# Designed miniproteins, single chains: the designs that were tried, part 99

Each design is a single chain, and the fold is of that chain. pLDDT is the mean over its residues in the fold that is shown.

## One batch from the design tools (miniprotein)

Design m3443
Fold by ESMFold2-Fast:
Formats: C-alpha cells, sequence, structure tokens
Structure m3443 (fold): chain A 97 residues (1-97)
C-alpha cells in the first residue's frame, strides 16, 4: 500500500532531521516553504543544488557540505509533501525534529 511507503519515508526523514542543528532545521523549513509557494519543480531544485556544488567545489569545507545536506533534505521533504498531499504534517515533522 502507498500508505506504508509514505510512513517509511516519514520515519526516514525524521531520523535524518534529528541529526541536524536547530539552525539547519529552520533553514530546511524556510527552503521547503519557498519551494512549495513558488511551485519549484524537482528538476529546478536539482539544478539549483548542482549550481551551488559547481560554484562551491570544495566539499572538504564543512559549511559547503552542510548547505548541500540542507538542500537535499529540503528536496526530500518537498517530495514527501507532493506524495502525501499534506504540507502541514511535513512542516510539523521538521519543526518537531
Amino acid sequence: EREELLERAEKELKEKLKKLSKEDLEKIKELVERYVKEKVSAKEMTEEMQAFAEEHGDLSDPEVLRELIVMGLAMEAVALIKESGDLEKVLKIIEEA
């Protein structure tokens, strides 16, 4: 059932978010809200992340790596919103992490 896949995705997202700082969680929430409001496609989100990685090619820089992780988790959250149709639930997962 699709519900089982959504429950698994939700659990995996919660586990990943628990490893992040409050500042990074707030950044993810803001990015998710922006992507949903502006109706940014998965392709556009991927292109923005690729452009950032190309501009900041030093993956040994912890700040660059953190920003890429934040963008990746925001994309994962947006995908979960699109599959579940529940923006409020996914935003609460990020806030409560």
Scores: mean pLDDT 78

Design m3444
Fold by ESMFold2-Fast:
Structure m3444 (fold): chain A 83 residues (1-83)
Amino acid sequence: EKWKKVALENLRYLLKTFPMPLEQFLDYFLKLVEIQAKRDGKPEYKEIAEKLKNAKSDEERLKIFAEYLGISVEEVKKLFDEV
C-alpha cells in the first residue's frame, strides 16, 4: 500500500501546480483510471474505474476516490480547500 502514499503526494503536487475544482478533478480522475485500466490491465484500476462509472453523484465519486487514497472524504475535501 506504499503506492497510496505516492498517489496522495502526487495529488498534492498536482493541486499546487494546477489548482482545480473537486468536481473537475473527479471527472479527469475517472478518465485517467479508465485509460490506465486498459493499458496496464491491473485489477485495481479496473475495479476503481467500474466503481466510478456506477457512481450516481459527485459525492459518491468523492467517496470512491477517498477510499482509493486510503483517507477520509473530509481529508480529500481539505486537500482541495488548500489550493
Scores: mean pLDDT 72

Design m3445
Fold by ESMFold2-Fast:
Structure m3445 (fold): chain A 80 residues (1-80)
Amino acid sequence: DIDVGVQAVAAATIRTATEQAKPLSEDDIKKLREIASKSSKPLRLAILAGIVLSDPNASEAEKQKARETLDRIIRGEIPP
């Protein structure tokens, strides 16, 4: 089980990446990676998946893996 806050972050990340497609700045990515390094495993994985989904240079395979990670977190699963 994961906290409602972590599920909310995962849901917001999917919405932003798939519906609005606004790229993150390099400074935002750097700050998010620092936050992720200090976060619980589910929150860290959600943040890192969001970075991948917002990256126009990421491959479809990387984006698919990121979406699957976020879907698992939204379902209350912790990815391996």
Scores: mean pLDDT 70

Design m3446
Fold by ESMFold2-Fast:
Formats: sequence, structure tokens, C-alpha cells
Structure m3446 (fold): chain A 83 residues (1-83)
Amino acid sequence: MEIAEEAYREMARADREGDAERGREAWLRIRRHSTPDQRLQAGSKVAKEISSPEQLKVSRDIGRKLREIGDEVQAELAARRAA
């Protein structure tokens, strides 16, 4: 499990740095040193630890909410101009 967890952390760092080749090398290391079940467990633990998927979800949710707030503010400004 340790090798898979370490490789997942390396893959997450590579994703943050935008290094696709390093991320792929880490994935190949995971495949060589773990079973499918071990990969699922290690991946879930590391993903939760790093919060990378949560960060992406929060970023999308914030972006969506900001657009909704922007639309509301624009509607208020339009109403203010009409008044």
C-alpha cells in the first residue's frame, strides 16, 4: 500500500505542476506495485488527504455561485437604471 499511496501523492503533485508525463509515470508505478483493490483504497485515501478533487469541486461551485451573483447584481443595476 505504501508504494501506491506515495505514487498517488506524486501524481497529484505532477497534476498541480501540470506535468502530464510525470503523472503518467507515477500511474505506471502504481500499476506495477499494487493490485486493483489496493489501488482503489490507496487512491481514495490520498485523494481525500490531498483534497484535490474537493478543491476542483469547490472551485466549480464557487465559479457557478459567482456567476449567479453577477447575474443578480447586473439585474439590480439594470433595474436601477430603469428607475
Scores: mean pLDDT 62

Design m3447
Fold by ESMFold2-Fast:
Structure m3447 (fold): chain A 68 residues (1-68)
Amino acid sequence: SEAERHLERAKKLLEEGEKNGDISKYEQALRHALEAIRRSDDPELREQAREIVNKAIKGIEEALKKRK
């Protein structure tokens, strides 16, 4: 499904962001996770996507701290 494709893309982008501290990758992961939530009523998929949202936000916060 489209929601599953967005979730898998979000997971990969989150991993890339975590590896490099790349804010752009975290922002992309956040967008794809939000699209997965929007497109699915599956509680398990929505929960995985929310976890990615939370991790992406924390990753952005940590990356911004390192830039100072």
Scores: mean pLDDT 85

Design m3448
Fold by ESMFold2-Fast:
Structure m3448 (fold): chain A 65 residues (1-65)
Amino acid sequence: SLLEKERELLKKALEKLVDMGVITPEEFQEALARLDDPEALREVARRINELVKKYGPLEIISEKP
C-alpha cells in the first residue's frame, strides 16, 4: 500500500515533468519501467525528487478534496 502510493506519486511527478518538457517521453517510459525494480527505483526516485525540488516549490500548490 505505501509502496503503491509512493509509486503513484512518482508517476504523477513524471507525467508533470514530461508535460513541462523537462524529460523526454523516452525517459518517462524508462523511468516507469524502473519503478518496478527495487534497485533502480531508488535512482529514479532521487532523480525525480531533484527535479521536483527544482520545480516543485513553484508548482506544488493545490490538491483535490
Scores: mean pLDDT 68

Design m3449
Fold by ESMFold2-Fast:
Order: C-alpha cells, then sequence, then structure tokens
Structure m3449 (fold): chain A 68 residues (1-68)
C-alpha cells in the first residue's frame, strides 16, 4: 500500500524526466518537489475512486516516506 504508492509517485516523476529529456524538477526546491509528488499521488487516488478523507491520510503518510 504505502510502499506501492511511494514507488508509483517516483515512477511518475521518472516518466516526466524521460519525457522532458532532463529532470524537469531539478530547478524546484525540496518543498516544491514534495508538493508535486503529493499532487500526483492524490490525482491517481482520486482517479481510482478513493474517498477524499483517505486520500488526505495516504498523502500524509507518503510525505513522511519521502522525507526519509
Amino acid sequence: ALEALRAAARAELEALQKAAGKDPLADYSENEREAIVLSLVGQRLAAAGVPDAEIEEVAAEVKKLLEE
């Protein structure tokens, strides 16, 4: 669950990097990169039909994992 979501968020960033031909997040701060990753995770969960309250809780846990 949480590990899978973290891996999925990383995979989405890798896809963006490959599409741009370089890291599109290289010029962003750590806080901005975190916000982008959390936004991507939230969008995927919403698309999968996960309730908003659960999305918020999962986003908080993913944020903790990204801060490791």
Scores: mean pLDDT 64

Design m3450
Fold by ESMFold2-Fast:
Structure m3450 (fold): chain A 69 residues (1-69)
Amino acid sequence: MEEKLAEYVARAQADPTDVYSLVLAALLAPNHPEIVAASRRAREILGDEYDTAVAKAAPKAVKEVESLK
C-alpha cells in the first residue's frame, strides 16, 4: 500500500494536472502534506475544470483503491 501511495504522490508532484493520481493519493492519505499541496496547485492551474476532473476521476480511483484492500 505505501509503495502505491509513493507512486501516486510522485505522479501528482510531477504533473499537477494529473487529477486521477492526485485523487488516488488523497484516498489513501487524505491529510498528507504533499497531497494537500499538490491539490492546491492543481486547483490553481485548472480553476473551474478542477471540480469536473475530480468528479470524472473519483469513481475509477475509488474502484482502484478498493481493489488494493
Scores: mean pLDDT 77

Design m3451
Fold by ESMFold2-Fast:
Structure m3451 (fold): chain A 75 residues (1-75)
Amino acid sequence: SRGRQIAEVVRKALQSKTDEEIEQQVKKLIELGIPETTINNIIDTTQWLKNTPNTSYEQSVDNLMKMGELLEQYR
């Protein structure tokens, strides 16, 4: 489903550690038709997570994946 594809790309973006990896996931989100404002919010979230010590917040990634699926269902 498109929602699952979006959720998986968002997860990969959030787990990305280099700007090249982030750019690759951004291209996939554009191909899936995600609005630019939503993509920018995902990038901002990715940069924040990348710079925050986080061994305890895998659940945050799972919640963001669920949000991606819900966003697709809303459309």
Scores: mean pLDDT 66

Design m3452
Fold by ESMFold2-Fast:
Structure m3452 (fold): chain A 75 residues (1-75)
Amino acid sequence: SASELLREVMEAALDPSRSAEEVLRLAERAVKELVGRGDMAGAEQVLTAAYLRAQELGDEASLARVLALAREVNA
């Protein structure tokens, strides 16, 4: 479900041992699954979680990738 996929990304985002890049990779996989199911709201929630983690860690490269992916999902 969307909640399970979002939960996995959120748990990774709260884990101080995990990089923003690792959270983004989980989010990329979750977004593909959610978009494939037609769950655009779930995909946006996952992208938001990855965005907030990248912003929190100051990872500009991961932040740029999340924003690019979010734009593609809404294209």
Scores: mean pLDDT 79

Design m3453
Fold by ESMFold2-Fast:
Structure m3453 (fold): chain A 95 residues (1-95)
Amino acid sequence: LEREVEREILEALKRLAEEIYGPEEVKKIEEEARKKLEEIAKKAGLDSVSEEQKEAAIAAAILQRFRDDGDEEALAELEELGRRLEARLEAARAA
């Protein structure tokens, strides 16, 4: 359930970024995020990085791009999505 919610957030971030920047720019953001994460892991003496860590790095990179560009509408949509996902997670825990 929590991993599904995290995946839904990443998927929504990618869709929103593709609408704003286009699919080629989003792929570039993903590639740069993965490369930076792998360099950090290698410097720290880690053999590999998990898919979950890569997905988190990509999500963080997209959010940082929205902040750098000052896209308040994109950030507001993500905040609303976050609230909906939190409500769903809460309901799942109460069941």
Scores: mean pLDDT 73

Design m3454
Fold by ESMFold2-Fast:
Structure m3454 (fold): chain A 74 residues (1-74)
Amino acid sequence: MTMTTAAGGTAEVAEGASVSRAGAAVYHAALQAGGDPAAAEKGVREGIRKMGDAETADAEVAQTLQDAVSRALG
């Protein structure tokens, strides 16, 4: 096995893409679980807004969005 070095300078672009992708995945999961679309969307938006202020790792992006959606759903 070999490790490939990725450019750290893409963190900003990767963060945006990861947030969008994670948001879509969390939203879809909430809908498939029978969640309210409006509440799920509100949760995704709140999670994205909360993360926009800080550097966020991919794992924390998904976790933050899940937390926000869960909170919005009640």
Scores: mean pLDDT 64

Design m3455
Fold by ESMFold2-Fast:
Structure m3455 (fold): chain A 62 residues (1-62)
Amino acid sequence: GMREGAEAGARAGREALAAGASPEEAGQVWNDAGYRTARALGEDEAGAERAGMGGAHEALSV
């Protein structure tokens, strides 16, 4: 659910940063990957959005 979404987002965001994306671009990738994963695992829209934000927070916490 939300934890898996946040982890997926953080992973995608870190990979984007490693590939040369800006922090802002990476933040969009984190949110998208986290949202998509949480939705696939049955979270509603609000829960999926929160999972995306969680991924961005974890990745930025470096």
Scores: mean pLDDT 72

Design m3456
Fold by ESMFold2-Fast:
Structure m3456 (fold): chain A 98 residues (1-98)
Amino acid sequence: MREEKLREIGRLYVKIYKMLQKLKKEGKKYQTQENIEEYQKLAKRLEELLKELGVETEEEALEAIKEGLELLIEEGEEVEEAKETLAALEAEVAEAKA
């Protein structure tokens, strides 16, 4: 079902966002082989799910990620982390339109 894939997309993006925040905070210390491999696995799974949903553009990908994050918030899963990630994503979409 579409909703199950959107929830998984939301969970994956929260994990990716946390890794990017740690990269900003810790810099080179966070750029270990283990962290790079984990990031690549998460990014690949996210890309596969987006393709399964028929997402072809970056704009469509951002909308699918947003829907996934909103579903996590509605269902009470990682609410605070999903809200922070959603706010960051909405800021990125606004910058892309500028």
Scores: mean pLDDT 80

Design m3457
Fold by ESMFold2-Fast:
Structure m3457 (fold): chain A 120 residues (1-120)
Amino acid sequence: SKLVDEVVELLKEGRYEEARELIEKLSPEEARELIRRVIPLFNQAVLNKDEELLYLFDLLLIKAGLLGELEATYEYLVETDKNEEIRELAQRIIEAIKAGDEEKVLELSKELIRKYVASR
């Protein structure tokens, strides 16, 4: 997809706001294609504590309809993270996923990512 190619280049250039605008316009299939291509960037975002890239990856998982993968990520944090605030936020995100409240998922994910990065 030409749109997927454009988003990959924007992410590589650190043009995250422009990438976000295009990600919101992706079909679920295009979002799944993009996720497959940017896994290495996501791994670097975790290592580099890149809040913007981590948030965009959550947005992509929602857009792709991969809510099960997103839920599994937050279940892992509930079980393993040493920070009680992170565990509480992760549990609230899981409940929002189960409720189908995508706006609440994104709001809480942004807060969790900010706190997660600040605590490392």
Scores: mean pLDDT 87

Design m3458
Fold by ESMFold2-Fast:
Structure m3458 (fold): chain A 72 residues (1-72)
Amino acid sequence: SDIEEYKKKLEEALLKNDKQAAADILREAASSSKDPEVAAKLLEAADNAEKAKTPLELIEAVSQAVRALDEE
């Protein structure tokens, strides 16, 4: 499923500590979402990922996004 592909890409971004890649993936996932509440959560997670100042903050942003994806 597309959700599993997004999760895989997010894991790769986390391994590289690439917050821009994580944000871009989350914005793509949001645009593909049919649930506007899930899309909004993914966009917020993308903004949080892009603004992350530590690897832990990036992990937390992506973890929130993965929970939102599982709601769809």
Scores: mean pLDDT 83

Design m3459
Fold by ESMFold2-Fast:
Structure m3459 (fold): chain A 97 residues (1-97)
Amino acid sequence: MISEIIEKAKEAARKGDSKALLENIEKLISLVSEFSKEQLREALEAAQTAIDLSDDPRVLEAALRLAMAVLKNAGDDKELILEAIGLILRAIGALLD
């Protein structure tokens, strides 16, 4: 279920389908508190793919919010915390471009 939403987000990003990408990122944000540690990392990878491949400000903002939600739910996972912070900074940079 969650993994299917993550894969749909990654596929939408690769295809340049901003509408489908935004819809799937918003679904991930709504569910993020229910994610396992592995699902948090996979969601962060989806956000990274969106930031790297999209120039749509709505998508970049949603990916930023997803990375922030992952950070809030990372607990004591230092690697995940640092990866999320790095992605947040990258998303902010893309939005200011």
Scores: mean pLDDT 86

Design m3460
Fold by ESMFold2-Fast:
Structure m3460 (fold): chain A 104 residues (1-104)
Amino acid sequence: SKIEGLAEMVIALLRGVAATLRARLPDDPFAQAVVARLEELIERIREHIRKGDEEGLLRVVEEAIRLLRAAAEHLRGRDDDLAGVLEAAARSLEGIAERLRELI
């Protein structure tokens, strides 16, 4: 399914962000909380795919975009490179969300 393929791209992006946060800020409580939230969103994406809930999938992707932008804003001035990585991931997710909206 095209929708399942897009969802797998979302999961890969969220996993990549979580790995980057763990590598760069392993002992930061804020980064640990963001990683835990990203892992929860990945499991919710899988659940919506399993149920065929395409609108629910889109809502979780939109929640991930908001989380990544909020995390990037928190990191600005502290780690601008990492903030840039999170903002780039949010932009990639927005492109995937647009493609999902075309298919739903």
Scores: mean pLDDT 91

Design m3461
Fold by ESMFold2-Fast:
Structure m3461 (fold): chain A 86 residues (1-86)
Amino acid sequence: EVKKLVEEAIEKLEELIEVRKQILENPNNEEARKKYEELEKEIEEIIRKLEELGDLESARLVRLALSAIKANDFETARKYIEELKK
């Protein structure tokens, strides 16, 4: 269960980076903004589930990656995503 949640988090975080970049390039892209909001909610739910299952380290890394994406720091976000893959 935990491994599957981590894999889902990685996929969604990578997708969120691409969506965030699209919003920065095209701020009027309503589809990208809606997708961003959906992905953020899904990632927050995965964080909650990881915490409930006691995988606090993976939950922390997902939170840090999400925060980096919100700050437009995609290099740092990718570093946390790579750490999740271990």
Scores: mean pLDDT 88

Design m3462
Fold by ESMFold2-Fast:
Structure m3462 (fold): chain A 65 residues (1-65)
Amino acid sequence: MVKLLENKGETMYGASEGLATMSIAVGEKLGDKEELEQMRKLAEESIAEGEKIRAELLAKAAAAK
């Protein structure tokens, strides 16, 4: 479990950092708050997907008992 979560954490970190960096760059260039809100929403959805995988792993561990 921990080994898989560690690997997933690295991927989530990279994706979140990339999105944050892009949002700052786009914000500086365009300054459109609506576009920034859309990007924020997409980032939140990616995090939710990771949470889903986490919950599945925990449920599997409990069921294996």
Scores: mean pLDDT 62

Design m3463
Fold by ESMFold2-Fast:
Structure m3463 (fold): chain A 65 residues (1-65)
Amino acid sequence: SEKEKQVAELNKKFREDFLNAKDLDEMAEISRKYAEEARKLGLISVSADGTTTGVPAGKPAKAKE
């Protein structure tokens, strides 16, 4: 339960910073920091390559069609 509150606080804080960011560079930095913090909290599970439908940034997804 405490983790949930901590995660919520982290999210809220980072969202505020993200919204306050004026530059794309700032956004990237905020996102990076948030990801690291989220990983430490265990909020983000280690995706076993392709667990999520989303494609990672900078890496094109190849689909069979």
Scores: mean pLDDT 64

Design m3464
Fold by ESMFold2-Fast:
Structure m3464 (fold): chain A 113 residues (1-113)
Amino acid sequence: IVDEIERLVAEARRRIAAGDVEGAIRLAGRLLDLARRLFEEGDLDTAYLTLLEVRGLLDGVLALDPRSAEAWRLLSDVYELLSEIYRKKGDFDSADRLRRLSEQYRRRAEQLA
């Protein structure tokens, strides 16, 4: 899993550098699915680090295309899963803050769709 995450991150960065927004979004989605699997398996630390990589990739996508509804939706999903990780760790204040950010980005995606 870790080797696959590193490979997907490197490929997504290459897509962003080439201006391939759609390709980068697909790879970010695959990384998010891997982060969810890690979360479900109880590997909170690897899930957390993977989500930070996805966030960085989506920041790059949004720098190229700030009106990408799909990128905003994925960013919402990233913050939702980060919120669940903090809840599992007992940090409810951080979980609530991240949940609010997830809702804000979901609304942004809805406005652009």
Scores: mean pLDDT 89

Design m3465
Fold by ESMFold2-Fast:
Structure m3465 (fold): chain A 68 residues (1-68)
Amino acid sequence: SRAEALARRQAAGEAGRILDLEEKDPEAGRKALEEIGKRSPEWGARVREAMEAGREHRETRLASLAAG
């Protein structure tokens, strides 16, 4: 559904921001993820899943550049 697609995009966007934050300040990234989970455990789980997918995508992109 369109609502599901929007939620997926929002989770991916939030995950990207937390991943970027973790690279600069791991403690701040951890706290941000904890706060999301405190407000909504379901949304926190979704953001965490999106973060895993985001890490894999970033790794795949880097590998593709290295492979030519």
Scores: mean pLDDT 78

Design m3466
Fold by ESMFold2-Fast:
Structure m3466 (fold): chain A 99 residues (1-99)
Amino acid sequence: SMAALAAERRALAARLRAALERGLEELEAELERAIAAVEAREPDRARALELQGVLLAGAGALLEEALERETDPERRAALRARIEELEARLLEIAEELAA
């Protein structure tokens, strides 16, 4: 149902946010687990890529929020680097979907 899908998305967003509060490595681990779960359950490659894109975009939004609040230059640089890595992965997904 639409309500169940909305609840699942909110729960996932909460898990990614909680992971980021623990650290960048924890966010990466949680994100990769979510991507692996999508790949395992979605037999349609295009749909799996679209869902991976949603996950990567969600993680990127959380990193952008963290960057807005971060004042330490070294931590800001680390956040920007992670955002750029996610943007590169999103571009690769867009290119594969266009093929």
Scores: mean pLDDT 85

Design m3467
Fold by ESMFold2-Fast:
Structure m3467 (fold): chain A 80 residues (1-80)
Amino acid sequence: SSLEEKLYLIELFAKSSNPVYYLVQFALNLLNIKLSDEEENSLRNTSKENAINILQKAILKTSGDKKILAQKALKVLKSM
């Protein structure tokens, strides 16, 4: 299912060259937030602490599958 595919994608982001960046990007997509190219470049150097805050916001502001995905992403990020 699309939920299963996205849960697997979170695991792939955790194993990537810039896991914090990709997990934050994923959280912003769940929130329907669009970034400029400048904001996107800044995000590549974002802290784990900032990423945790954004994912916590995503959990609070979403429901259903998006909330499950945000919770999984936060758990993965905290385990790094």
Scores: mean pLDDT 85

Design m3468
Fold by ESMFold2-Fast:
Structure m3468 (fold): chain A 85 residues (1-85)
Amino acid sequence: SSEEARERAREDGKRAGELDKSSDSATSQTAAALIATGGSVEAYYQSDNKEQGIEGIQANLDAAKEAGGKMATKAAQESLEGLLK
């Protein structure tokens, strides 16, 4: 369901943001960006419609931002921008 996809996206965003925030390594920052991007894309395609898919990406973005992960937040933001085109 869209709600389950949104909740999964939120958890992915949080995990990505926390990983990014906790480490100065390029490897951890790259992994965090990939987790955030993957969570956004999965939420979009597993949602019942485009509007709910966007809500899932937004949940991922908000969670990454709240966790303080700059690279994860940027990756989620770029996913939102790309999927709105």
Scores: mean pLDDT 82

Design m3469
Fold by ESMFold2-Fast:
Order: structure tokens, then C-alpha cells, then sequence
Structure m3469 (fold): chain A 62 residues (1-62)
């Protein structure tokens, strides 16, 4: 299922928070949706490739 713009913006806000912790289960699901959308490994880990994918998603959809 495609990640919504609202979910993507919430993930981006979490990423920009300087006090951010490990993503919760809901945020991990959104990470997997984003990874699936860009054909990345669906591991739920918010790594550099996933961060770049989120940024591109917001540039094109948000």
C-alpha cells in the first residue's frame, strides 16, 4: 500500500526532531511502505537510502 503524504510528513517531522528516538511500530510500518514504493529492502530500518527516498517522496508528492 502506498505511503500517504500525511504519513510521509509525520516521518519527516520525526526525522528532523533532534531528540528523536527509534521509530515506533506505526512509524516502522510507514518506513516499510516507503521502502516498498522505491524498491528498497523492506527492513523497516531508517537508514540513509530510506531518508533520501523520504525526501524525494516529499519533493514529488508533498
Amino acid sequence: MKLSVKEAKELWDWLRDTSRTTPNDKQKEWVIKLQKYYGLEEDGVFGPQTAIALQKYLETEG
Scores: mean pLDDT 71

Design m3470
Fold by ESMFold2-Fast:
Structure m3470 (fold): chain A 64 residues (1-64)
Amino acid sequence: SLKDEAYKLIQEIDKLMEQTTDEDLALELSDLRDKLRGLYLSGSITEEDLEYFKKELEKLKKKV
C-alpha cells in the first residue's frame, strides 16, 4: 500500500541520517522526512508524492 511504502521510505531516511556526518545533508534528510511523515500521518499520501520522495531520496543518497 502507499502508506506502507511511505513508512519504508521514512525508515530509509532515518537510517541515512544516522550514517551521515554532513550537517547540510542531515538537514536536507530531516526536511524530507518531516514532509513525508506529515503526509503519512494525515493519510493524504498519493502515488505522485511517493514518486517525488523516492526521487529526492535517490539524489540525497548520491551525496552520502
Scores: mean pLDDT 83

Design m3471
Fold by ESMFold2-Fast:
Structure m3471 (fold): chain A 85 residues (1-85)
Amino acid sequence: MKLTIGDVTLYITKEEVTIEKTVNGVKVKVVLPRGTLTVEVDGKLFKIEVTDESVTITDEDGNTKTIKIGESTTLSGINISLTEV
């Protein structure tokens, strides 16, 4: 799965999550074990919980949205989409 949240991209497999972001023209890539993670997007913190077919995203105010593959939403003014790779 590929989760796009603002300018941040997360590549999600069964075992790991790869976070890709461009900072000052440099591509930064971080690989984390699969689980609950927190990502900063445009100065805002989002909690991300991954299942096999969906992603649940929670903002700092406790607002929660769940999306499935092929769906898009907005949360705290940030555009969010989940696609197949």
Scores: mean pLDDT 79

Design m3472
Fold by ESMFold2-Fast:
Structure m3472 (fold): chain A 98 residues (1-98)
Amino acid sequence: MDLLRAAETLEGSARLAEEYVKKGLLNSAAEVLYGGSDAAAHSLISAGDYDLAGEAGDISDEARSLVTNDLSDEEKRKKLEELIERMRELARRARELA
């Protein structure tokens, strides 16, 4: 149950973040990735999957740092796209284990 919840949270947050990136709302995309990965990490901990929870935590920390880092919009967009891909892959792995 918690693995499936984590997968759905990661999938939904990645989709919304991708929409924000396409609209040039880079900080909103970062906030969505931060919140979604943080929520998913809690679900993964509840499921007992500390390895996937750690990966979700890493995505959360990187997304949060993008709001405060002195990065160009081009660099921030590239990092957001990398985090969206990592989040989708993590969602796939969580769903396969559910």
Scores: mean pLDDT 86

Design m3473
Fold by ESMFold2-Fast:
Structure m3473 (fold): chain A 60 residues (1-60)
Amino acid sequence: HHMEEEERKKILETTIKNADPVTQEAIKLSEIIGRGDEEAFERYQRRAEALAKGEPLPPP
């Protein structure tokens, strides 16, 4: 599990560094949800809503 997933995450991370911040947050979200961290899911939702409304993102 982890060995192959970690390699893919490293490759994705290098690609995502050139992506917009919303996309980067989405990737972090999928990793954190895999661990069962609901707090990060709430942060993602708030950030997504702020972006949709044109409001500044809250600090992490």
Scores: mean pLDDT 64

Design m3474
Fold by ESMFold2-Fast:
Structure m3474 (fold): chain A 71 residues (1-71)
Amino acid sequence: SKEKKIKELKRKYVSLYSAASINDAGVTAAEIIAERGDAALGAKHKAINEATRKINEEKAKKAEEEAKKLE
């Protein structure tokens, strides 16, 4: 049903936004690593977390828009 599809999409994007929030915290942690003397390790972890955050946010936005169109 339409209602079931909306619930599934809402669960999906909530999970993806949560994952993106964890990656955002990972960016902050990576910046601290760089400041504390391991610039190369910090830069690597920052790049990975930023890329993963963007992917998760994009997927979340698509699921959210799909749910909104069904409402």
Scores: mean pLDDT 84

Design m3475
Fold by ESMFold2-Fast:
Structure m3475 (fold): chain A 82 residues (1-82)
Amino acid sequence: MLDIPLLSAPVEEIARAVVREARRLGRSPVDLFLEIFSPLLRVSRDVLRNGTPEDVSRNSPVGVRGVSGRWLEALRLVRRLS
């Protein structure tokens, strides 16, 4: 279970936590990241995977508090670590 306070951690810690949990579950780290962040940001996985920070911010109805740049950086690190 992903602890909500983890989302305020440095993006490197978020990326490493996702990769570690994906390895424990036998899943793709990128797929797990998208499954976790898609509902949190209330945007589709395709927007998160392919969209710009502007696309995520504009399509998210929840008002992402400083997360639009951080999710992209975390996703790039997850891709790099996987």
Scores: mean pLDDT 65

Design m3476
Fold by ESMFold2-Fast:
Structure m3476 (fold): chain A 62 residues (1-62)
Amino acid sequence: MPVPDPALASEEERALLEELAAGLRDPATRHAALDQLVAIAPQLSPEARALAEELLFGRPLE
């Protein structure tokens, strides 16, 4: 079955997800990053969602 390709996420979506991943790596900003992730999740394409899952599942620095 075809799975969304995270490489197909737009530059804009990638930038947002990288910023969120950085925020999740820092315990001081993790709460705000989680709030933003919840807020933008419905706006993400399936490709961007796959990228987000890859970044988050990869265990950002705590």
Scores: mean pLDDT 71

Design m3477
Fold by ESMFold2-Fast:
Structure m3477 (fold): chain A 55 residues (1-55)
Amino acid sequence: SRDDILKDVIIGLLKIAIDTLRYLSEKAKAQGKHDLADQLQKAADQTEQYVKKLS
């Protein structure tokens, strides 16, 4: 159905967002910006929880 296609598209986009947030978290940590790295990791974890609810 149309809803199934939209679900798959949304999941794909959210997975890209998760990967981007995790990458930025690693970059922030490498620069000594530990608070920023933690916040980015939490955002990625929250997005991953949402993806699991959609899957």
Scores: mean pLDDT 88

Design m3478
Fold by ESMFold2-Fast:
Structure m3478 (fold): chain A 60 residues (1-60)
Amino acid sequence: SEETARLIGVILRAIGVLLDPNATPEERAQVAADLEAFLASTEVDEKTRQLIERLIAELR
């Protein structure tokens, strides 16, 4: 689905930023905001929500 494709894209960006030693605080904050916006606009299952919340915590 389009929702799944968008979610995978944002998750991959989050992982990329977390693994990048040159990632700026601004880049981390932007990806965290994108993940928060996804949760605000899209209903997801509990395991997916927990994964996204963990990524947001690691980015902040």
Scores: mean pLDDT 84

